# Designed miniproteins, single chains, continued (4), part 15

Each design is a single chain, and the fold is of that chain. pLDDT is the mean over its residues in the fold that is shown.

## One batch from the design tools (miniprotein)

Design m12527
Fold by ESMFold2-Fast:
Structure m12527 (fold): chain A 78 residues (1-78)
Amino acid sequence: MVERLEEEAEEEFRRLGVDPSTPEVVRAQRIVARKLREIGDLLQEALEKANGNWEEAKKLFDEEVEKKKKEEERLEKE
């Protein structure tokens, strides 16, 4: 369940001495949720570009995931 993943994240933050209701924690959770949705779209696009070739699709998917990770790190600084 989505709720369980949120509870596990909150428990980890409490363990680190951070209040999970802080704005920073809420922002981090939203970024993760958005990234998961984008990953699904990237996988489908990679498969379409590779015409069903799994090895090519995996390579394209990995490249797009790395690109998105760098974009996410850039946004985190803003």
Scores: mean pLDDT 66

Design m12528
Fold by ESMFold2-Fast:
Structure m12528 (fold): chain A 65 residues (1-65)
Amino acid sequence: DVAEFVGAALRAIGLAIETGAIGVEIRDDEIIIHVDAKNEKAIEAAKELEEELKKRGIKARIVVE
């Protein structure tokens, strides 16, 4: 469902803004959250969101830079 995917992408963007993550990329119907290795808050928040989205059948991953 496109609406569910769009909602997930907006949640990822909100998380990135709140935690100071590097950004969000969408590739091959997958939400990719880019986080700085030193930003522990962003890493933990991104992991929680990744688990939630995967449980809902939405592809997501974290890239630590």
Scores: mean pLDDT 84

Design m12529
Fold by ESMFold2-Fast:
Structure m12529 (fold): chain A 84 residues (1-84)
Amino acid sequence: KEEDLKEAEELREKGKEYLEKGKYEEALEYYAKALTLLIQSLGEEHPEVAKALEDLGKVYEKMGKEEEAKELFEKAEEIKKKTL
Protein backbone atom coordinates (compact mmCIF):
# COMPACT_ATOMS: atom_id res chain seq x y z
CA LYS A 1 0.00 0.00 0.00
CA GLU A 2 1.36 3.40 -1.03
CA GLU A 3 -0.02 5.07 2.11
CA ASP A 4 1.54 2.40 4.36
CA LEU A 5 4.98 3.01 2.82
CA LYS A 6 4.68 6.77 3.37
CA GLU A 7 3.51 6.19 6.94
CA ALA A 8 6.47 3.84 7.52
CA GLU A 9 8.86 6.59 6.34
CA GLU A 10 7.26 9.09 8.75
CA LEU A 11 7.40 6.59 11.62
CA ARG A 12 11.10 5.93 10.96
CA GLU A 13 11.80 9.70 11.03
CA LYS A 14 10.03 9.96 14.39
CA GLY A 15 11.94 6.94 15.70
CA LYS A 16 15.20 8.61 14.70
CA GLU A 17 14.19 11.86 16.45
CA TYR A 18 13.35 10.04 19.68
CA LEU A 19 16.54 7.96 19.50
CA GLU A 20 18.60 11.18 19.17
CA LYS A 21 16.78 12.61 22.22
CA GLY A 22 17.57 9.50 24.28
CA LYS A 23 13.88 8.56 24.48
CA TYR A 24 14.53 4.92 23.67
CA GLU A 25 11.10 3.49 24.56
CA GLU A 26 9.34 5.95 22.24
CA ALA A 27 11.96 5.34 19.50
CA LEU A 28 11.35 1.59 19.87
CA GLU A 29 7.58 2.03 19.41
CA TYR A 30 7.93 4.16 16.27
CA TYR A 31 10.52 1.87 14.66
CA ALA A 32 8.45 -1.23 15.52
CA LYS A 33 5.35 0.30 13.88
CA ALA A 34 7.41 1.18 10.79
CA LEU A 35 8.80 -2.38 10.64
CA THR A 36 5.27 -3.84 10.79
CA LEU A 37 4.04 -1.64 7.92
CA LEU A 38 7.13 -2.42 5.80
CA ILE A 39 6.69 -6.18 6.29
CA GLN A 40 2.99 -5.94 5.37
CA SER A 41 3.74 -3.86 2.24
CA LEU A 42 7.05 -5.35 1.00
CA GLY A 43 7.36 -8.77 2.63
CA GLU A 44 9.75 -10.00 5.32
CA GLU A 45 12.84 -10.29 3.06
CA HIS A 46 12.95 -6.77 1.54
CA PRO A 47 16.02 -4.45 1.92
CA GLU A 48 13.81 -1.75 3.52
CA VAL A 49 12.76 -4.31 6.16
CA ALA A 50 16.45 -5.03 6.84
CA LYS A 51 17.03 -1.28 7.39
CA ALA A 52 14.08 -1.11 9.80
CA LEU A 53 15.46 -4.09 11.74
CA GLU A 54 18.82 -2.28 11.99
CA ASP A 55 17.06 0.86 13.29
CA LEU A 56 15.28 -1.21 15.94
CA GLY A 57 18.55 -2.98 16.82
CA LYS A 58 20.28 0.36 17.40
CA VAL A 59 17.57 1.32 19.91
CA TYR A 60 18.01 -1.94 21.84
CA GLU A 61 21.80 -1.46 21.76
CA LYS A 62 21.43 2.05 23.26
CA MET A 63 19.16 0.56 25.95
CA GLY A 64 21.84 -2.00 26.87
CA LYS A 65 19.72 -4.91 25.58
CA GLU A 66 22.61 -6.58 23.77
CA GLU A 67 20.91 -9.93 23.02
CA GLU A 68 17.83 -8.29 21.47
CA ALA A 69 20.06 -5.95 19.43
CA LYS A 70 22.23 -8.87 18.22
CA GLU A 71 19.18 -10.87 17.09
CA LEU A 72 17.81 -7.92 15.11
CA PHE A 73 21.17 -7.15 13.46
CA GLU A 74 21.56 -10.84 12.49
CA LYS A 75 18.10 -10.87 10.90
CA ALA A 76 18.92 -7.68 8.95
CA GLU A 77 22.26 -9.14 7.76
CA GLU A 78 20.53 -12.34 6.59
CA ILE A 79 18.03 -10.33 4.52
CA LYS A 80 20.83 -8.25 2.98
CA LYS A 81 22.76 -11.40 2.02
CA LYS A 82 19.70 -12.78 0.22
CA THR A 83 19.09 -9.53 -1.72
CA LEU A 84 22.75 -9.10 -2.73
Scores: mean pLDDT 83

Design m12530
Fold by ESMFold2-Fast:
Structure m12530 (fold): chain A 69 residues (1-69)
Amino acid sequence: MENVRKLAEALGFASPEEVVALSAEQLVDIARALGASEEELEEIRRAVEAGDYDRAARLILEAYERKKA
């Protein structure tokens, strides 16, 4: 859960547990706000549906890093 922790820190969540409590739709909405493509949004949705929150968090962090540049 390294990426979940990093995402929680980046977005100002109090704990990694707050990230895993979010629905697929909420995580997709965060990624969309960060400028993720429709293809990336679909990958994030699939990762959350599979229970792979670390993969979902990594994809959202990649969008966040691109937004910061």
Scores: mean pLDDT 81

Design m12531
Fold by ESMFold2-Fast:
Structure m12531 (fold): chain A 55 residues (1-55)
Amino acid sequence: PAEVLELMAEAGRAAKAGDYATALALLERAIEKGRDQPRLRAMAEASRAKVEADA
C-alpha cells in the first residue's frame, strides 16, 4: 500500500539525518501496516541498535 511506501521513505530520510529513533518508529509502523518482512525487521533492528548506542 502507498502508506507503507511513504513510511519507508520517511524512515530512510530520518536515518540519513541521524534520527534513528524516528526511523525505528516509522519502520515499526510499516511492519504493523502489513509489511512484516525480514528486511523491514532487519532495518528496524539496525535503527534500534543505533538508538541504544546513542543513549
Scores: mean pLDDT 74

Design m12532
Fold by ESMFold2-Fast:
Structure m12532 (fold): chain A 72 residues (1-72)
Amino acid sequence: DPVLAALQAASEVIRRYEPELERVMSPEEVRQVKGRAIQTALDLAAQGASVAAVREEVERLLREAIEAARRA
């Protein structure tokens, strides 16, 4: 199931970045960022993207969110 594979990949990346997300932003902001990451994974899976592409885009989204939070 491509959707399940994409969700598992997104969850793995989110779990890896969760401590840094929680360090630099509020619990509500962390929830919003996680929601965007999951939605991005679902949209990419619907477009036929590979699991590797899902991981890369989710990681990019989380890194950009962390960097933005550090500048705020």
Scores: mean pLDDT 87

Design m12533
Fold by ESMFold2-Fast:
Structure m12533 (fold): chain A 83 residues (1-83)
Amino acid sequence: LSDVELRVLEALLLYGPLTAAELARLLGLSQPTVSRALRRLEARGLVRSERNPATGATVYSLADRERALETLRAASEALRAAR
């Protein structure tokens, strides 16, 4: 996973369901950058999307919380080894 993908997973784990715009503001990234990361995570089955019919906004959440935790733990171990 890329750094952006890992940060998106961590934000969803800590703050719950978020839109791409909310994630972009939270992480200090552009919305297109976050949207690309979300599409890749959704393709991997780590994130799911749901459209809010009242607002028209697409909300993203963890598809599998345990798998997300394991992924973040493994990445954290790799980052620790790299400093």
Scores: mean pLDDT 80

Design m12534
Fold by ESMFold2-Fast:
Structure m12534 (fold): chain A 64 residues (1-64)
Amino acid sequence: MEEKLKEAEELAYEAGKLAAQGRHEEARRKLREAEEILKEAGEDTGESASRLTGSALRGIGDEL
């Protein structure tokens, strides 16, 4: 489970970087993939959203 959570967070982080670059469609696809991974791992949508949001914000910050 934690390994899948890490993979989903990585996808969300990448989505954040893409969003910061103005590549909104690609960012949305990456976030959707991350959410599907977390749901497959049996995570709640609320917890999933919180973790993915944090990772995406880190991606935006790193891209600046």
Scores: mean pLDDT 74

Design m12535
Fold by ESMFold2-Fast:
Structure m12535 (fold): chain A 99 residues (1-99)
Amino acid sequence: MSLEEAAERLEAAAAELAAEAAASKDPVTKTLLETAARAAAGGAAALRAGDLGAALSQAEALRDLAAAAEANGDTALAERLRRQAELLEETARAAGGKL
């Protein structure tokens, strides 16, 4: 996957999370989805800017949010967030080559 393709996928994921947050009536779930949307969007922006350190920082944030989702009983959301973190980490690693 190209860096551009990965950034586009993260931007799409961020839009989906933001829409789900807007539809959520539970404050905990709403905050988690909003924070995850910002982390995914931030990761995409970092990749586009070539800021691999910022990209990896956003991947770490997504992993922490996945753990929070799992602790809250939302294993499906946790899996989605881990996949986004993995995409971001793998793309940053491939782009860096020497990280």
Scores: mean pLDDT 86

Design m12536
Fold by ESMFold2-Fast:
Structure m12536 (fold): chain A 72 residues (1-72)
Amino acid sequence: MVTEADILAGSPEAIKALRPFLEHDDPVVRRAAAEALARSGSPEAIQVLEDVAKNGTPAAREAAREALERRK
């Protein structure tokens, strides 16, 4: 079975669950969701971060961009 950390970070279910939190009004929640996606390293999670960094709200774009920068 995948761990709870794997569910949070890398599974398709976790990616779908985390995406709304990238647009959360709390900056700590946005950053935590973006970091979880970046730490997974999965192509799907990285694609979500890149999409949000390009097309998200200003706050979501900042969180996604920062997480991608930390990964690279």
Scores: mean pLDDT 72

Design m12537
Fold by ESMFold2-Fast:
Structure m12537 (fold): chain A 72 residues (1-72)
Amino acid sequence: SSKELLEEGKKLLLEAEVLLGLAGIYRGVANVLEKNGASKEEIEELLEKARKLEEEARKLRKKAEELFKKAG
């Protein structure tokens, strides 16, 4: 039903927001470490974790949008 598709889409959007929040934390930590002289390798590891979380969030948002279109 349309209501079930909308509720599933909302859950995926919430999951995407949690992943984006975590990605922001990794980027924030990388920024602090860079300012305190951490290695390029350490900074890049944190940024790579952030990028993977952001990509997963994009996939979840796309799936949510598809569910919303089916619901409408």
Scores: mean pLDDT 90

Design m12538
Fold by ESMFold2-Fast:
Structure m12538 (fold): chain A 61 residues (1-61)
Amino acid sequence: GKKEERELILRLIALKLRKIGLELDLERAKKEGREEEAKRLEKEIEEIEKEIEEIEKKLKE
Protein backbone atom coordinates (compact mmCIF):
# COMPACT_ATOMS: atom_id res chain seq x y z
CA GLY A 1 0.00 0.00 0.00
CA LYS A 2 0.94 3.71 -0.04
CA LYS A 3 2.22 3.56 3.57
CA GLU A 4 4.58 0.68 2.67
CA GLU A 5 5.82 2.61 -0.40
CA ARG A 6 6.49 5.69 1.78
CA GLU A 7 8.47 3.58 4.27
CA LEU A 8 10.52 2.04 1.42
CA ILE A 9 11.23 5.51 -0.06
CA LEU A 10 12.35 6.87 3.34
CA ARG A 11 14.55 3.78 3.86
CA LEU A 12 16.04 4.27 0.36
CA ILE A 13 16.86 7.95 1.09
CA ALA A 14 18.44 6.98 4.45
CA LEU A 15 20.57 4.26 2.80
CA LYS A 16 21.74 6.62 0.02
CA LEU A 17 22.75 9.25 2.61
CA ARG A 18 24.58 6.60 4.67
CA LYS A 19 26.39 5.41 1.51
CA ILE A 20 27.63 8.99 0.85
CA GLY A 21 28.97 9.18 4.42
CA LEU A 22 30.73 5.81 4.08
CA GLU A 23 32.25 6.83 0.71
CA LEU A 24 33.73 9.93 2.40
CA ASP A 25 35.07 7.76 5.26
CA LEU A 26 36.55 5.37 2.65
CA GLU A 27 38.38 8.24 0.86
CA ARG A 28 39.83 9.31 4.23
CA ALA A 29 40.90 5.75 5.16
CA LYS A 30 42.61 5.30 1.75
CA LYS A 31 44.37 8.69 2.08
CA GLU A 32 45.63 7.73 5.57
CA GLY A 33 46.83 4.28 4.34
CA ARG A 34 44.42 2.43 6.68
CA GLU A 35 43.99 -0.71 4.54
CA GLU A 36 41.96 -2.80 7.07
CA GLU A 37 39.53 0.09 7.71
CA ALA A 38 39.23 0.77 3.96
CA LYS A 39 38.43 -2.94 3.35
CA ARG A 40 35.69 -2.90 6.04
CA LEU A 41 34.19 0.32 4.60
CA GLU A 42 34.21 -1.15 1.05
CA LYS A 43 32.33 -4.21 2.35
CA GLU A 44 29.77 -2.04 4.21
CA ILE A 45 29.23 0.10 1.07
CA GLU A 46 28.69 -3.10 -0.98
CA GLU A 47 26.08 -4.33 1.54
CA ILE A 48 24.25 -0.96 1.40
CA GLU A 49 24.31 -1.03 -2.44
CA LYS A 50 22.64 -4.48 -2.33
CA GLU A 51 19.94 -3.16 0.06
CA ILE A 52 19.33 -0.15 -2.23
CA GLU A 53 18.95 -2.46 -5.26
CA GLU A 54 16.47 -4.69 -3.36
CA ILE A 55 14.32 -1.70 -2.31
CA GLU A 56 14.41 -0.21 -5.84
CA LYS A 57 13.19 -3.57 -7.23
CA LYS A 58 10.28 -3.59 -4.72
CA LEU A 59 9.33 -0.02 -5.69
CA LYS A 60 9.19 -0.97 -9.42
CA GLU A 61 6.86 -3.94 -8.77
Scores: mean pLDDT 86

Design m12539
Fold by ESMFold2-Fast:
Structure m12539 (fold): chain A 55 residues (1-55)
Amino acid sequence: GKSLEELKEELEKLEKDLAKTEEVLAATTDPVVKKVAEYEIKKLKAKIEKLKKAI
């Protein structure tokens, strides 16, 4: 399994990716881009929650 340090680094990366994707969702007027961003946000939130449980 991953070390605690690796899990923390992955968590920080995922939280930054989430913030960036939320900014894209807020800025876009394209319905296709909105759906892609919503899907990515859902996946990132799920990964963050799993990782937080592992830490």
Scores: mean pLDDT 83

Design m12540
Fold by ESMFold2-Fast:
Structure m12540 (fold): chain A 64 residues (1-64)
Amino acid sequence: MEELKKKAEVLRQSKEELTERLDRGIKQGAEQSETLKRNVEEGRKKAVEYLDEKIKELEEKAKE
């Protein structure tokens, strides 16, 4: 259980770092084109949803 909680925490930290990097990319993309910005925003949303699902799975396993 403790190891699964630690893995979930590592994924949370990785998600924060990834989203910060993607948010910087979105800011830069906005200066190039609105279409590019929207594509990066969509990619960020999908990446966050994927990581949230993995974190939830690990947290649920840690309860057992």
Scores: mean pLDDT 75

Design m12541
Fold by ESMFold2-Fast:
Structure m12541 (fold): chain A 68 residues (1-68)
Amino acid sequence: SHEESHGALDTLAESLLTRPVSGKQAAEGVRYLRDKGLISEEEAEELIKLAEEGKIEEAAKKAKELAE
């Protein structure tokens, strides 16, 4: 549900901000959420692009914005 995807995105954003993680690991986390149906393919694509560019803080911020 939309509420479930919001919780998943909030948790992802918090994890990215509070723990050092590589862009590859961040992208893998986003793919996992997409494969579980917790986020859309479009949301996952945006977050994966930021993560692969090494923009982990921007990816976390975007995940928080999508969770709203």
Scores: mean pLDDT 76

Design m12542
Fold by ESMFold2-Fast:
Structure m12542 (fold): chain A 80 residues (1-80)
Amino acid sequence: SEADALVAEIRRLFGELAAETDPAKQLELVRRIRELQTRLFDLAIAEAKAKGDEATVKAYEESRRNALEVLDQLEAVLAA
């Protein structure tokens, strides 16, 4: 599935990030992870909406905001 492919790619990029020592390349990896993580949440929210599960939609929207905030903070530190 698209979600499974996104999870696999995000895992691969986190592995690359853990091995990377160049701050500019770390920043690019974090930005790419953020893009894929956003897409993964969008798919999860769309699936929950299709099922009429408003409680799950709200939970995923809250999780997405929190996850993106952490990535935004990491990006800001690496860009400084």
Scores: mean pLDDT 88

Design m12543
Fold by ESMFold2-Fast:
Structure m12543 (fold): chain A 69 residues (1-69)
Amino acid sequence: VEELLAEARRAFEAGDLESALRLLEEALRKDPNSPEAIELARQLAVAAVEAGDWETAARLGELLKRAES
């Protein structure tokens, strides 16, 4: 999980929102209650909305909804 989160952060820093989302989906699948994964997902969702990447933003919204359920 830590390795997936580190990779997701690198993808996010590089502006690769799709790869960051994929890695976050895997991290949350392994640990749905990870505070670091949830926080990174929230940050990525804001970045996706600002970039106009509505597909990535919608997928992140679903992930966050499931994690907070």
Scores: mean pLDDT 77

Design m12544
Fold by ESMFold2-Fast:
Structure m12544 (fold): chain A 94 residues (1-94)
Amino acid sequence: MEEAKKNLEKAISKLEEARKYVDQGDYEKAIESLKEARDYFLKAADLLGKPVEGVAMALLTIAAIYALEQGNVEEAKRYIDGALELAKKMLEEA
């Protein structure tokens, strides 16, 4: 539980960092933060036995990265916000 919670807190921190970078127009740093957030979340999902939530996070972060690469900033923000809600919900349930 403690290790999973720490990984979820790190994932949330990196998702918030990615959102801030998107707001600043620093999409390269946003993409880096999204990849780190995904990796922390997947570690937590594995520890908690939550493979469906792991897949959902992977898809949300991939969609956000793709949206940023296409210049669809508002779409990327929606995916990041969805990823944040998923991570926060999983932290509450952990």
Scores: mean pLDDT 88

Design m12545
Fold by ESMFold2-Fast:
Structure m12545 (fold): chain A 60 residues (1-60)
Amino acid sequence: SAAEEAARRLEEIRRLGEETAKRIEELYKEMLAKDSSQEARDEAQKKAAEIRKEALEELE
């Protein structure tokens, strides 16, 4: 049914969002443990943006 299809789509979006958030959080955690320099932080942000972009493209 249409309702089941909508529910499945919503679940996929949620899963992707949670996975993406986890990867970004892990990235920042590693950065915080190793180095708090601005350069390292900027690199982490860049990678986080790429991860988010890829997740959004998958949602298309």
Scores: mean pLDDT 77

Design m12546
Fold by ESMFold2-Fast:
Structure m12546 (fold): chain A 62 residues (1-62)
Amino acid sequence: SPVAEGIRLLEEGARAAKEGDLETAIRLFEEAYRLSRESAPRLAEEARKQLEDVRRQLEEKK
């Protein structure tokens, strides 16, 4: 199901971010957002917020 896949991607992205792999986290959160935006707006919003946070962290490392 798109919702189950979106949740899985969100969880994998959160794990990558926690481990400091910000580039992988960005990719996974982007995929979660794309998959969820039409079918699960609340999950898509969560993915977008996580994506913004990780992108901000990556910018601060430059």
Scores: mean pLDDT 83

Design m12547
Fold by ESMFold2-Fast:
Structure m12547 (fold): chain A 71 residues (1-71)
Amino acid sequence: MEERRKALDEVKAEIPEVIKALKELGDKKYFEDAIKRLRGLAEKFREAGDEYGAEVAEEAAKALEEALKEF
């Protein structure tokens, strides 16, 4: 469990860099598809009792939505 949580923390820390790279590419459809997938994953994580996984997925989805508004 701890190793998994550490991996999720590392993913969470990378979110801003990934978003910056995606904004430079300008692929609006990729953002829209990624947001849908991340929201679906957050729901599945909650159903499995993985609140931290759900939180990371939600933060990623919100960050992508904010980036999408800047297109």
Scores: mean pLDDT 73

Design m12548
Fold by ESMFold2-Fast:
Structure m12548 (fold): chain A 85 residues (1-85)
Amino acid sequence: MKITLVTSAGYKVELEAKVGASKEAEILGYKVKFTVKEIIDENHLLVDAIIEMEDGKKYKVTMLYKRVAENVYELEEILSVEEIE
């Protein structure tokens, strides 16, 4: 089943509603990889985003997404941001 994630900037990312499913998207000129980390329930997903910055630094953002319509989830909360290698 495909779902749509709506980011804080209003960008839409389509991917499969399955743990480990991932999609690359371009947001504000940055390449971002979204991955479904956990399906908490039918209304809540944990999603990781890997963002590569212009200086080569990578960040992992873990986010809580909430269902707002059939197959549509919006960003509810940013849970963590960490620099990765």
Scores: mean pLDDT 83

Design m12549
Fold by ESMFold2-Fast:
Structure m12549 (fold): chain A 94 residues (1-94)
Amino acid sequence: EEGKKVREELQKADDLAKSGTASPEELVRELKEAMIEASKLTPGQQGGAGDALARIAEKAAEVHPESRETFERFAQAARDPEGLKKLAEEIEKE
């Protein structure tokens, strides 16, 4: 069930990042939701979800250079399971 939800959140974030019409705040919100859902996966499942999140965040950084630092941080953390969990915890504190 969680794998399906992660896939749906990843697709939604990817579509928004590629559209170029979403605000940086909307993209950050979608990436946060996808990251929280990905952090609930087993470590073996997190690798694929993390790579997808990183690619989406990298695309968002290209579309919104004013928020590039934030999106690059998401991309870097998403490729590391420990970084993904830590960033999800930081997001929950906001």
Scores: mean pLDDT 74

Design m12550
Fold by ESMFold2-Fast:
Structure m12550 (fold): chain A 51 residues (1-51)
Amino acid sequence: SVNELEKILEAEGTPEALDKLNELGVIALKAAVFNDLELEEKLVEELSASL
């Protein structure tokens, strides 16, 4: 989930983790704008897979 991944990335504190955290914020914003929770889940899964 978005919240769990956000907490993990914040805890890591690496430049890579901060970059991923920023990407997660963009995903959340896009999902909010389009009101598309399925899009949010898909993009979070893609981001998580890149870790």
Scores: mean pLDDT 73

Design m12551
Fold by ESMFold2-Fast:
Structure m12551 (fold): chain A 57 residues (1-57)
Amino acid sequence: MNLTMEEIEEMLEEAQKLLKEGKSKEEIKAELKKKYGDKLTDEEIDDLIKIAEERLK
């Protein structure tokens, strides 16, 4: 895994933005997989969405 903390933060910010726009988890996962699918597994994407949701509470 070659992800920096800065890359992870960018991904979290994108997930938070999509959540604020009212996108569903399925739509957010599809967008993140499209952009970062080569760097992230489906499980890692799910975890990023969960963290983004927690940060918005």
Scores: mean pLDDT 78

Design m12552
Fold by ESMFold2-Fast:
Structure m12552 (fold): chain A 96 residues (1-96)
Amino acid sequence: SEADARAVGHLLRGLAAFMEGNYKEAAEDFEKAGDIFTENGDYVMAGKAYLNAGIAYLKAGDKEKARESFQKAADSYEKAGNTEMAEKARKLAEEV
């Protein structure tokens, strides 16, 4: 869909920013991708996007946003029926 294309655009932008060490920009783009995937019911891709946002926020030093992103990843994976990834994401949120 067009919305999926927009979400993928944010994922690619986030990945480019992450590779350049621009972790805050990477996290914001990954979070936007997660939000779009969530709106479209693509909970697998939303979980992946929010997980990457959490990692990027941690590297940026933003522990609060990292926790929030890992919690969103856990919720997304749970909605996708992926209990293993949901538990892993919850553990990451607790360890921040």
Scores: mean pLDDT 92

Design m12553
Fold by ESMFold2-Fast:
Structure m12553 (fold): chain A 65 residues (1-65)
Amino acid sequence: MGFSFKEPLPVSKEELIEKILERMREEGASEEELEEARELLEKEGTKEQLQKVLQAIELKEELEK
């Protein structure tokens, strides 16, 4: 089967990108914005940077409320 035990499990770059895009979609980002963000994150983003971006989005949402 297509899973492997690994501790601690590293979050894949693609999973981080998907999470970021999902939050952007919740915020009301357009399909064009999501597509642009996906390309940018895939080309320029490292796993560590993507994780920080997701954390920053969560913090910004909390701060805006």
Scores: mean pLDDT 68

Design m12554
Fold by ESMFold2-Fast:
Structure m12554 (fold): chain A 80 residues (1-80)
Amino acid sequence: SEVDVLLDVVAGLKAQVDEVMADPSATPEERRAFLESARQALGVLRERADALPDPADRARVLAAIDEAEAHLRRAEAQVA
């Protein structure tokens, strides 16, 4: 379903943030560029979630996005 696809994409994005932040070979500039790209991706995912017809499905995906945004904010604070 579209809901499952969105949840998988959000989970994958969180995992990619962790991977980039844990990579000792990544420069601060490379980390910032990735986190900026991740921020844009979350914006697109939020628009897609907002378009979901079922309020319960929308709430579930938006909750996952909110968790991913909090995760991204913590990573951004470490690179700033």
Scores: mean pLDDT 88

Design m12555
Fold by ESMFold2-Fast:
Structure m12555 (fold): chain A 80 residues (1-80)
Amino acid sequence: MKEELIKRAEELEKRARELARKAKELGNEDLAERAEFLAFQAERIKEIASITTDPSVLEKVEEQLREIERELEEIERQLA
């Protein structure tokens, strides 16, 4: 589970960085800033998941990753 959460955080961070780049290319600075912030959040969550031994913290990590994924989906829809 922990390794899966770390991998998911890495994937979301990469996805957020790609969306930020795309938003900048399209001239949408607001969406670019939102995507960059989500990349930052995913990176921080990955670090937390890497050092924690508490199952309750891992559950919170999973919830936070679901929120980031939802926000990224919204950005993707607006850039389509």
Scores: mean pLDDT 85

Design m12556
Fold by ESMFold2-Fast:
Structure m12556 (fold): chain A 97 residues (1-97)
Amino acid sequence: EKEEVEKVLEDAIKLADELLKERNIPEEIRDEIIARLKRVKKYVLEKNLSLQEAVDLFSSALLLTRSLLSQQVSEELKDKLLQIHNELVEALEKALK
């Protein structure tokens, strides 16, 4: 149901913000990632998309953000972002049960 999808996406965004802060990702990068995830959440809810579609879009948004930032960030930072991406996808997949 829509309320369940919304809660799962809100929890995922909160987890993303926490992980980005905990791993000392620069503020401007954190803000861009969180803003993109919030836009995905809005799109999912407006289009009444499934949780599976939301997971796919979140994964794509994070992958695209890493690609766009690749010229501005170190390999170490890219690795941290990949780890955060994997943890977020894992949390979202657990919610699909």
Scores: mean pLDDT 76

Design m12557
Fold by ESMFold2-Fast:
Structure m12557 (fold): chain A 68 residues (1-68)
Amino acid sequence: SPEEQAERDIEGAKELAEKAKNSKDPTEQARYYAAAGIYATAALFLSGDEEKVKEVIDYIKKAYEEAK
């Protein structure tokens, strides 16, 4: 279902954010953060669950803050 796909996309976004955080190559890091954002956006349109998507965006932001 779209809701199940949204859950998968949320987990994918979190995984990509962790890959970005652990990369020391700025280009690779930027690409992983961009991909995480794409998956979070897809999850929003699939689920309509703004609260859950806010949680994953906050996760991405935290990964970014911890990487710098």
Scores: mean pLDDT 81

Design m12558
Fold by ESMFold2-Fast:
Structure m12558 (fold): chain A 59 residues (1-59)
Amino acid sequence: MMEEGIKLGVEAGVRKAKETGNIYESSLAGYEKGTEVAGEQAGLLAGSEAAREALKILK
């Protein structure tokens, strides 16, 4: 399910942002997890949303 892939990807990205403090690594983690769960489109959406959430945490 695309929504599940996006949700899990965003969770992975937020975790990575807390570990590394890096927006790019957060986005990449979200993309990788989203793609693993629900394919490339979910990965792209999860990566984008993870980067957005990382910006809120790291500013």
Scores: mean pLDDT 81

Design m12559
Fold by ESMFold2-Fast:
Structure m12559 (fold): chain A 86 residues (1-86)
Amino acid sequence: MKEVDEALASIYLSLGKLAERQGKFEEAAKMYEKAVEILERADPTSPLLAEAYENLARVYEKLGDTEKASEWRAKAEQVRAAHAAA
C-alpha cells in the first residue's frame, strides 16, 4: 500500500514539475498538493514529502504568496529533520 501511494505521489510530483516548466504555477501547485495529501497519510517522514513541500514553497513564491511559501518551506525542513533524526 505505501509503495503504491509513493509511486502515485511520484507521478504527481512529475506532473507538477512539468507544469512548472510550462510556467503553469497554479497547476503545478495542485499537482504538488495531491502528492502532499498522499504522502502525509502514507509516510509523513518521507524525503518525497519534503521534496513536495519544497516544490510547493517555490511555486507559491512564484505566485506571489510569500507567506504560504514560507509555511511550505518550514514543513519541508521539519520533514527532513525528522527523516535525518533516524
Scores: mean pLDDT 82

Design m12560
Fold by ESMFold2-Fast:
Structure m12560 (fold): chain A 55 residues (1-55)
Amino acid sequence: DYTARLEEQLARVRALLAERGDGVSPAEVARAAGISPATAARLIRLLRREEAEAA
């Protein structure tokens, strides 16, 4: 339940970053995804960390 919700939010944030670019603010992502700015900032950091480790 919680894991599925997190995966859904991560996929949405990832799509928004791909569409708008890495310069988009957490507040813009939060508004577009319907989540809090704090959650958006956390998910963006997680995605960037994962990308850095994969590279």
Scores: mean pLDDT 74

Design m12561
Fold by ESMFold2-Fast:
Structure m12561 (fold): chain A 92 residues (1-92)
Amino acid sequence: MAEEAERLAERAAEALSKMSPADQEAIRAAIGEGQRRGEEVLRATGSEAEAARVAAEGALEAARLAEELGAPELAEALRRLAELVRREAEEL
């Protein structure tokens, strides 16, 4: 449900806001790179499912970075968002 994605995004934003400005920038850069790769795949293939899968991989990369930076709540929220995106891609 869209409400679950919104709730996870709110949790991610709150957890992110508790990090240093430098760490926040690093996480935002990782998320942005995942989104950019997803857009490239969509343009190259026309496949929403493949684009969503690549975007989910980007969110998992951001989650790993969040754990390394000591933000386990952010990492968990990002992993759950990635799982939701991947499940929706499997239905396409």
Scores: mean pLDDT 80

Design m12562
Fold by ESMFold2-Fast:
Structure m12562 (fold): chain A 84 residues (1-84)
Amino acid sequence: SLELAAAALAAELTARRAEEAGLTEVAEKLREAARAAAAGDWEAAAEKIKEAAEEAKKQNEEDQKKFLEAVGAGQRAAAAYLAA
């Protein structure tokens, strides 16, 4: 359950950062992933993360960099949660 909570937190924070960067479609897919992870549905969460990554790949290089920065923020939050 800690891993599920960490995955949900990572996806939600990545979504917030993506939305702040103007990546609305990517953020929506990541929020769907966060809800699936929170519900314990790893298969749905993984599929939504894949859809978010594919949406990010359609963006220009600047927006792809913003997506990677958002992912980094989510990963750091999940790592901090798991270390606590």
Scores: mean pLDDT 78

Design m12563
Fold by ESMFold2-Fast:
Structure m12563 (fold): chain A 103 residues (1-103)
Amino acid sequence: MKEEAEKLVEEAKAAYLQGKYEEAIKLAEEAIALGDKEKSAEAYTILGAALYEQGKYEEAIEAAKKAIELNPENSGAWYVLGLALKALGKEEEAKEYYEKAMG
């Protein structure tokens, strides 16, 4: 299962980088369903990023928060959270999360 979760996360990331956001979401959700904690954190980060690119800012925030709950060292999740909050006009909150993303 862990190797399958890793492959799905890699495929989700590749889909995201190609602008295939619906496919990235599907692959990330499949990786999350396998239940590997570490790979689920990565998958939730990709899910949040893809949701953000689709303009689904509230859903992106929820996905990013799940990634942070699973792995608070996931800088990508903090960055996605900051981006989505900024898109919703919450610039002060976004600044705090960008600082978390940068260390």
Scores: mean pLDDT 84

Design m12564
Fold by ESMFold2-Fast:
Structure m12564 (fold): chain A 58 residues (1-58)
Amino acid sequence: SMSPKELEAEILNALGRMARWLGMLDRAIELFQEAVRLVPENEEARRNLEEAQRLKAE
């Protein structure tokens, strides 16, 4: 079963995706960073963070 940290990271990852969809790139990066901090092995959150950071760098 999912740990409380894993559940929180999934919620943060989902909120980050929503923030990115709304054009809130800085907020999306913060949310993905927190998800990765809680669960560093979460591949989806790490990919989303990398992608959002690349979009901001453009």
Scores: mean pLDDT 87

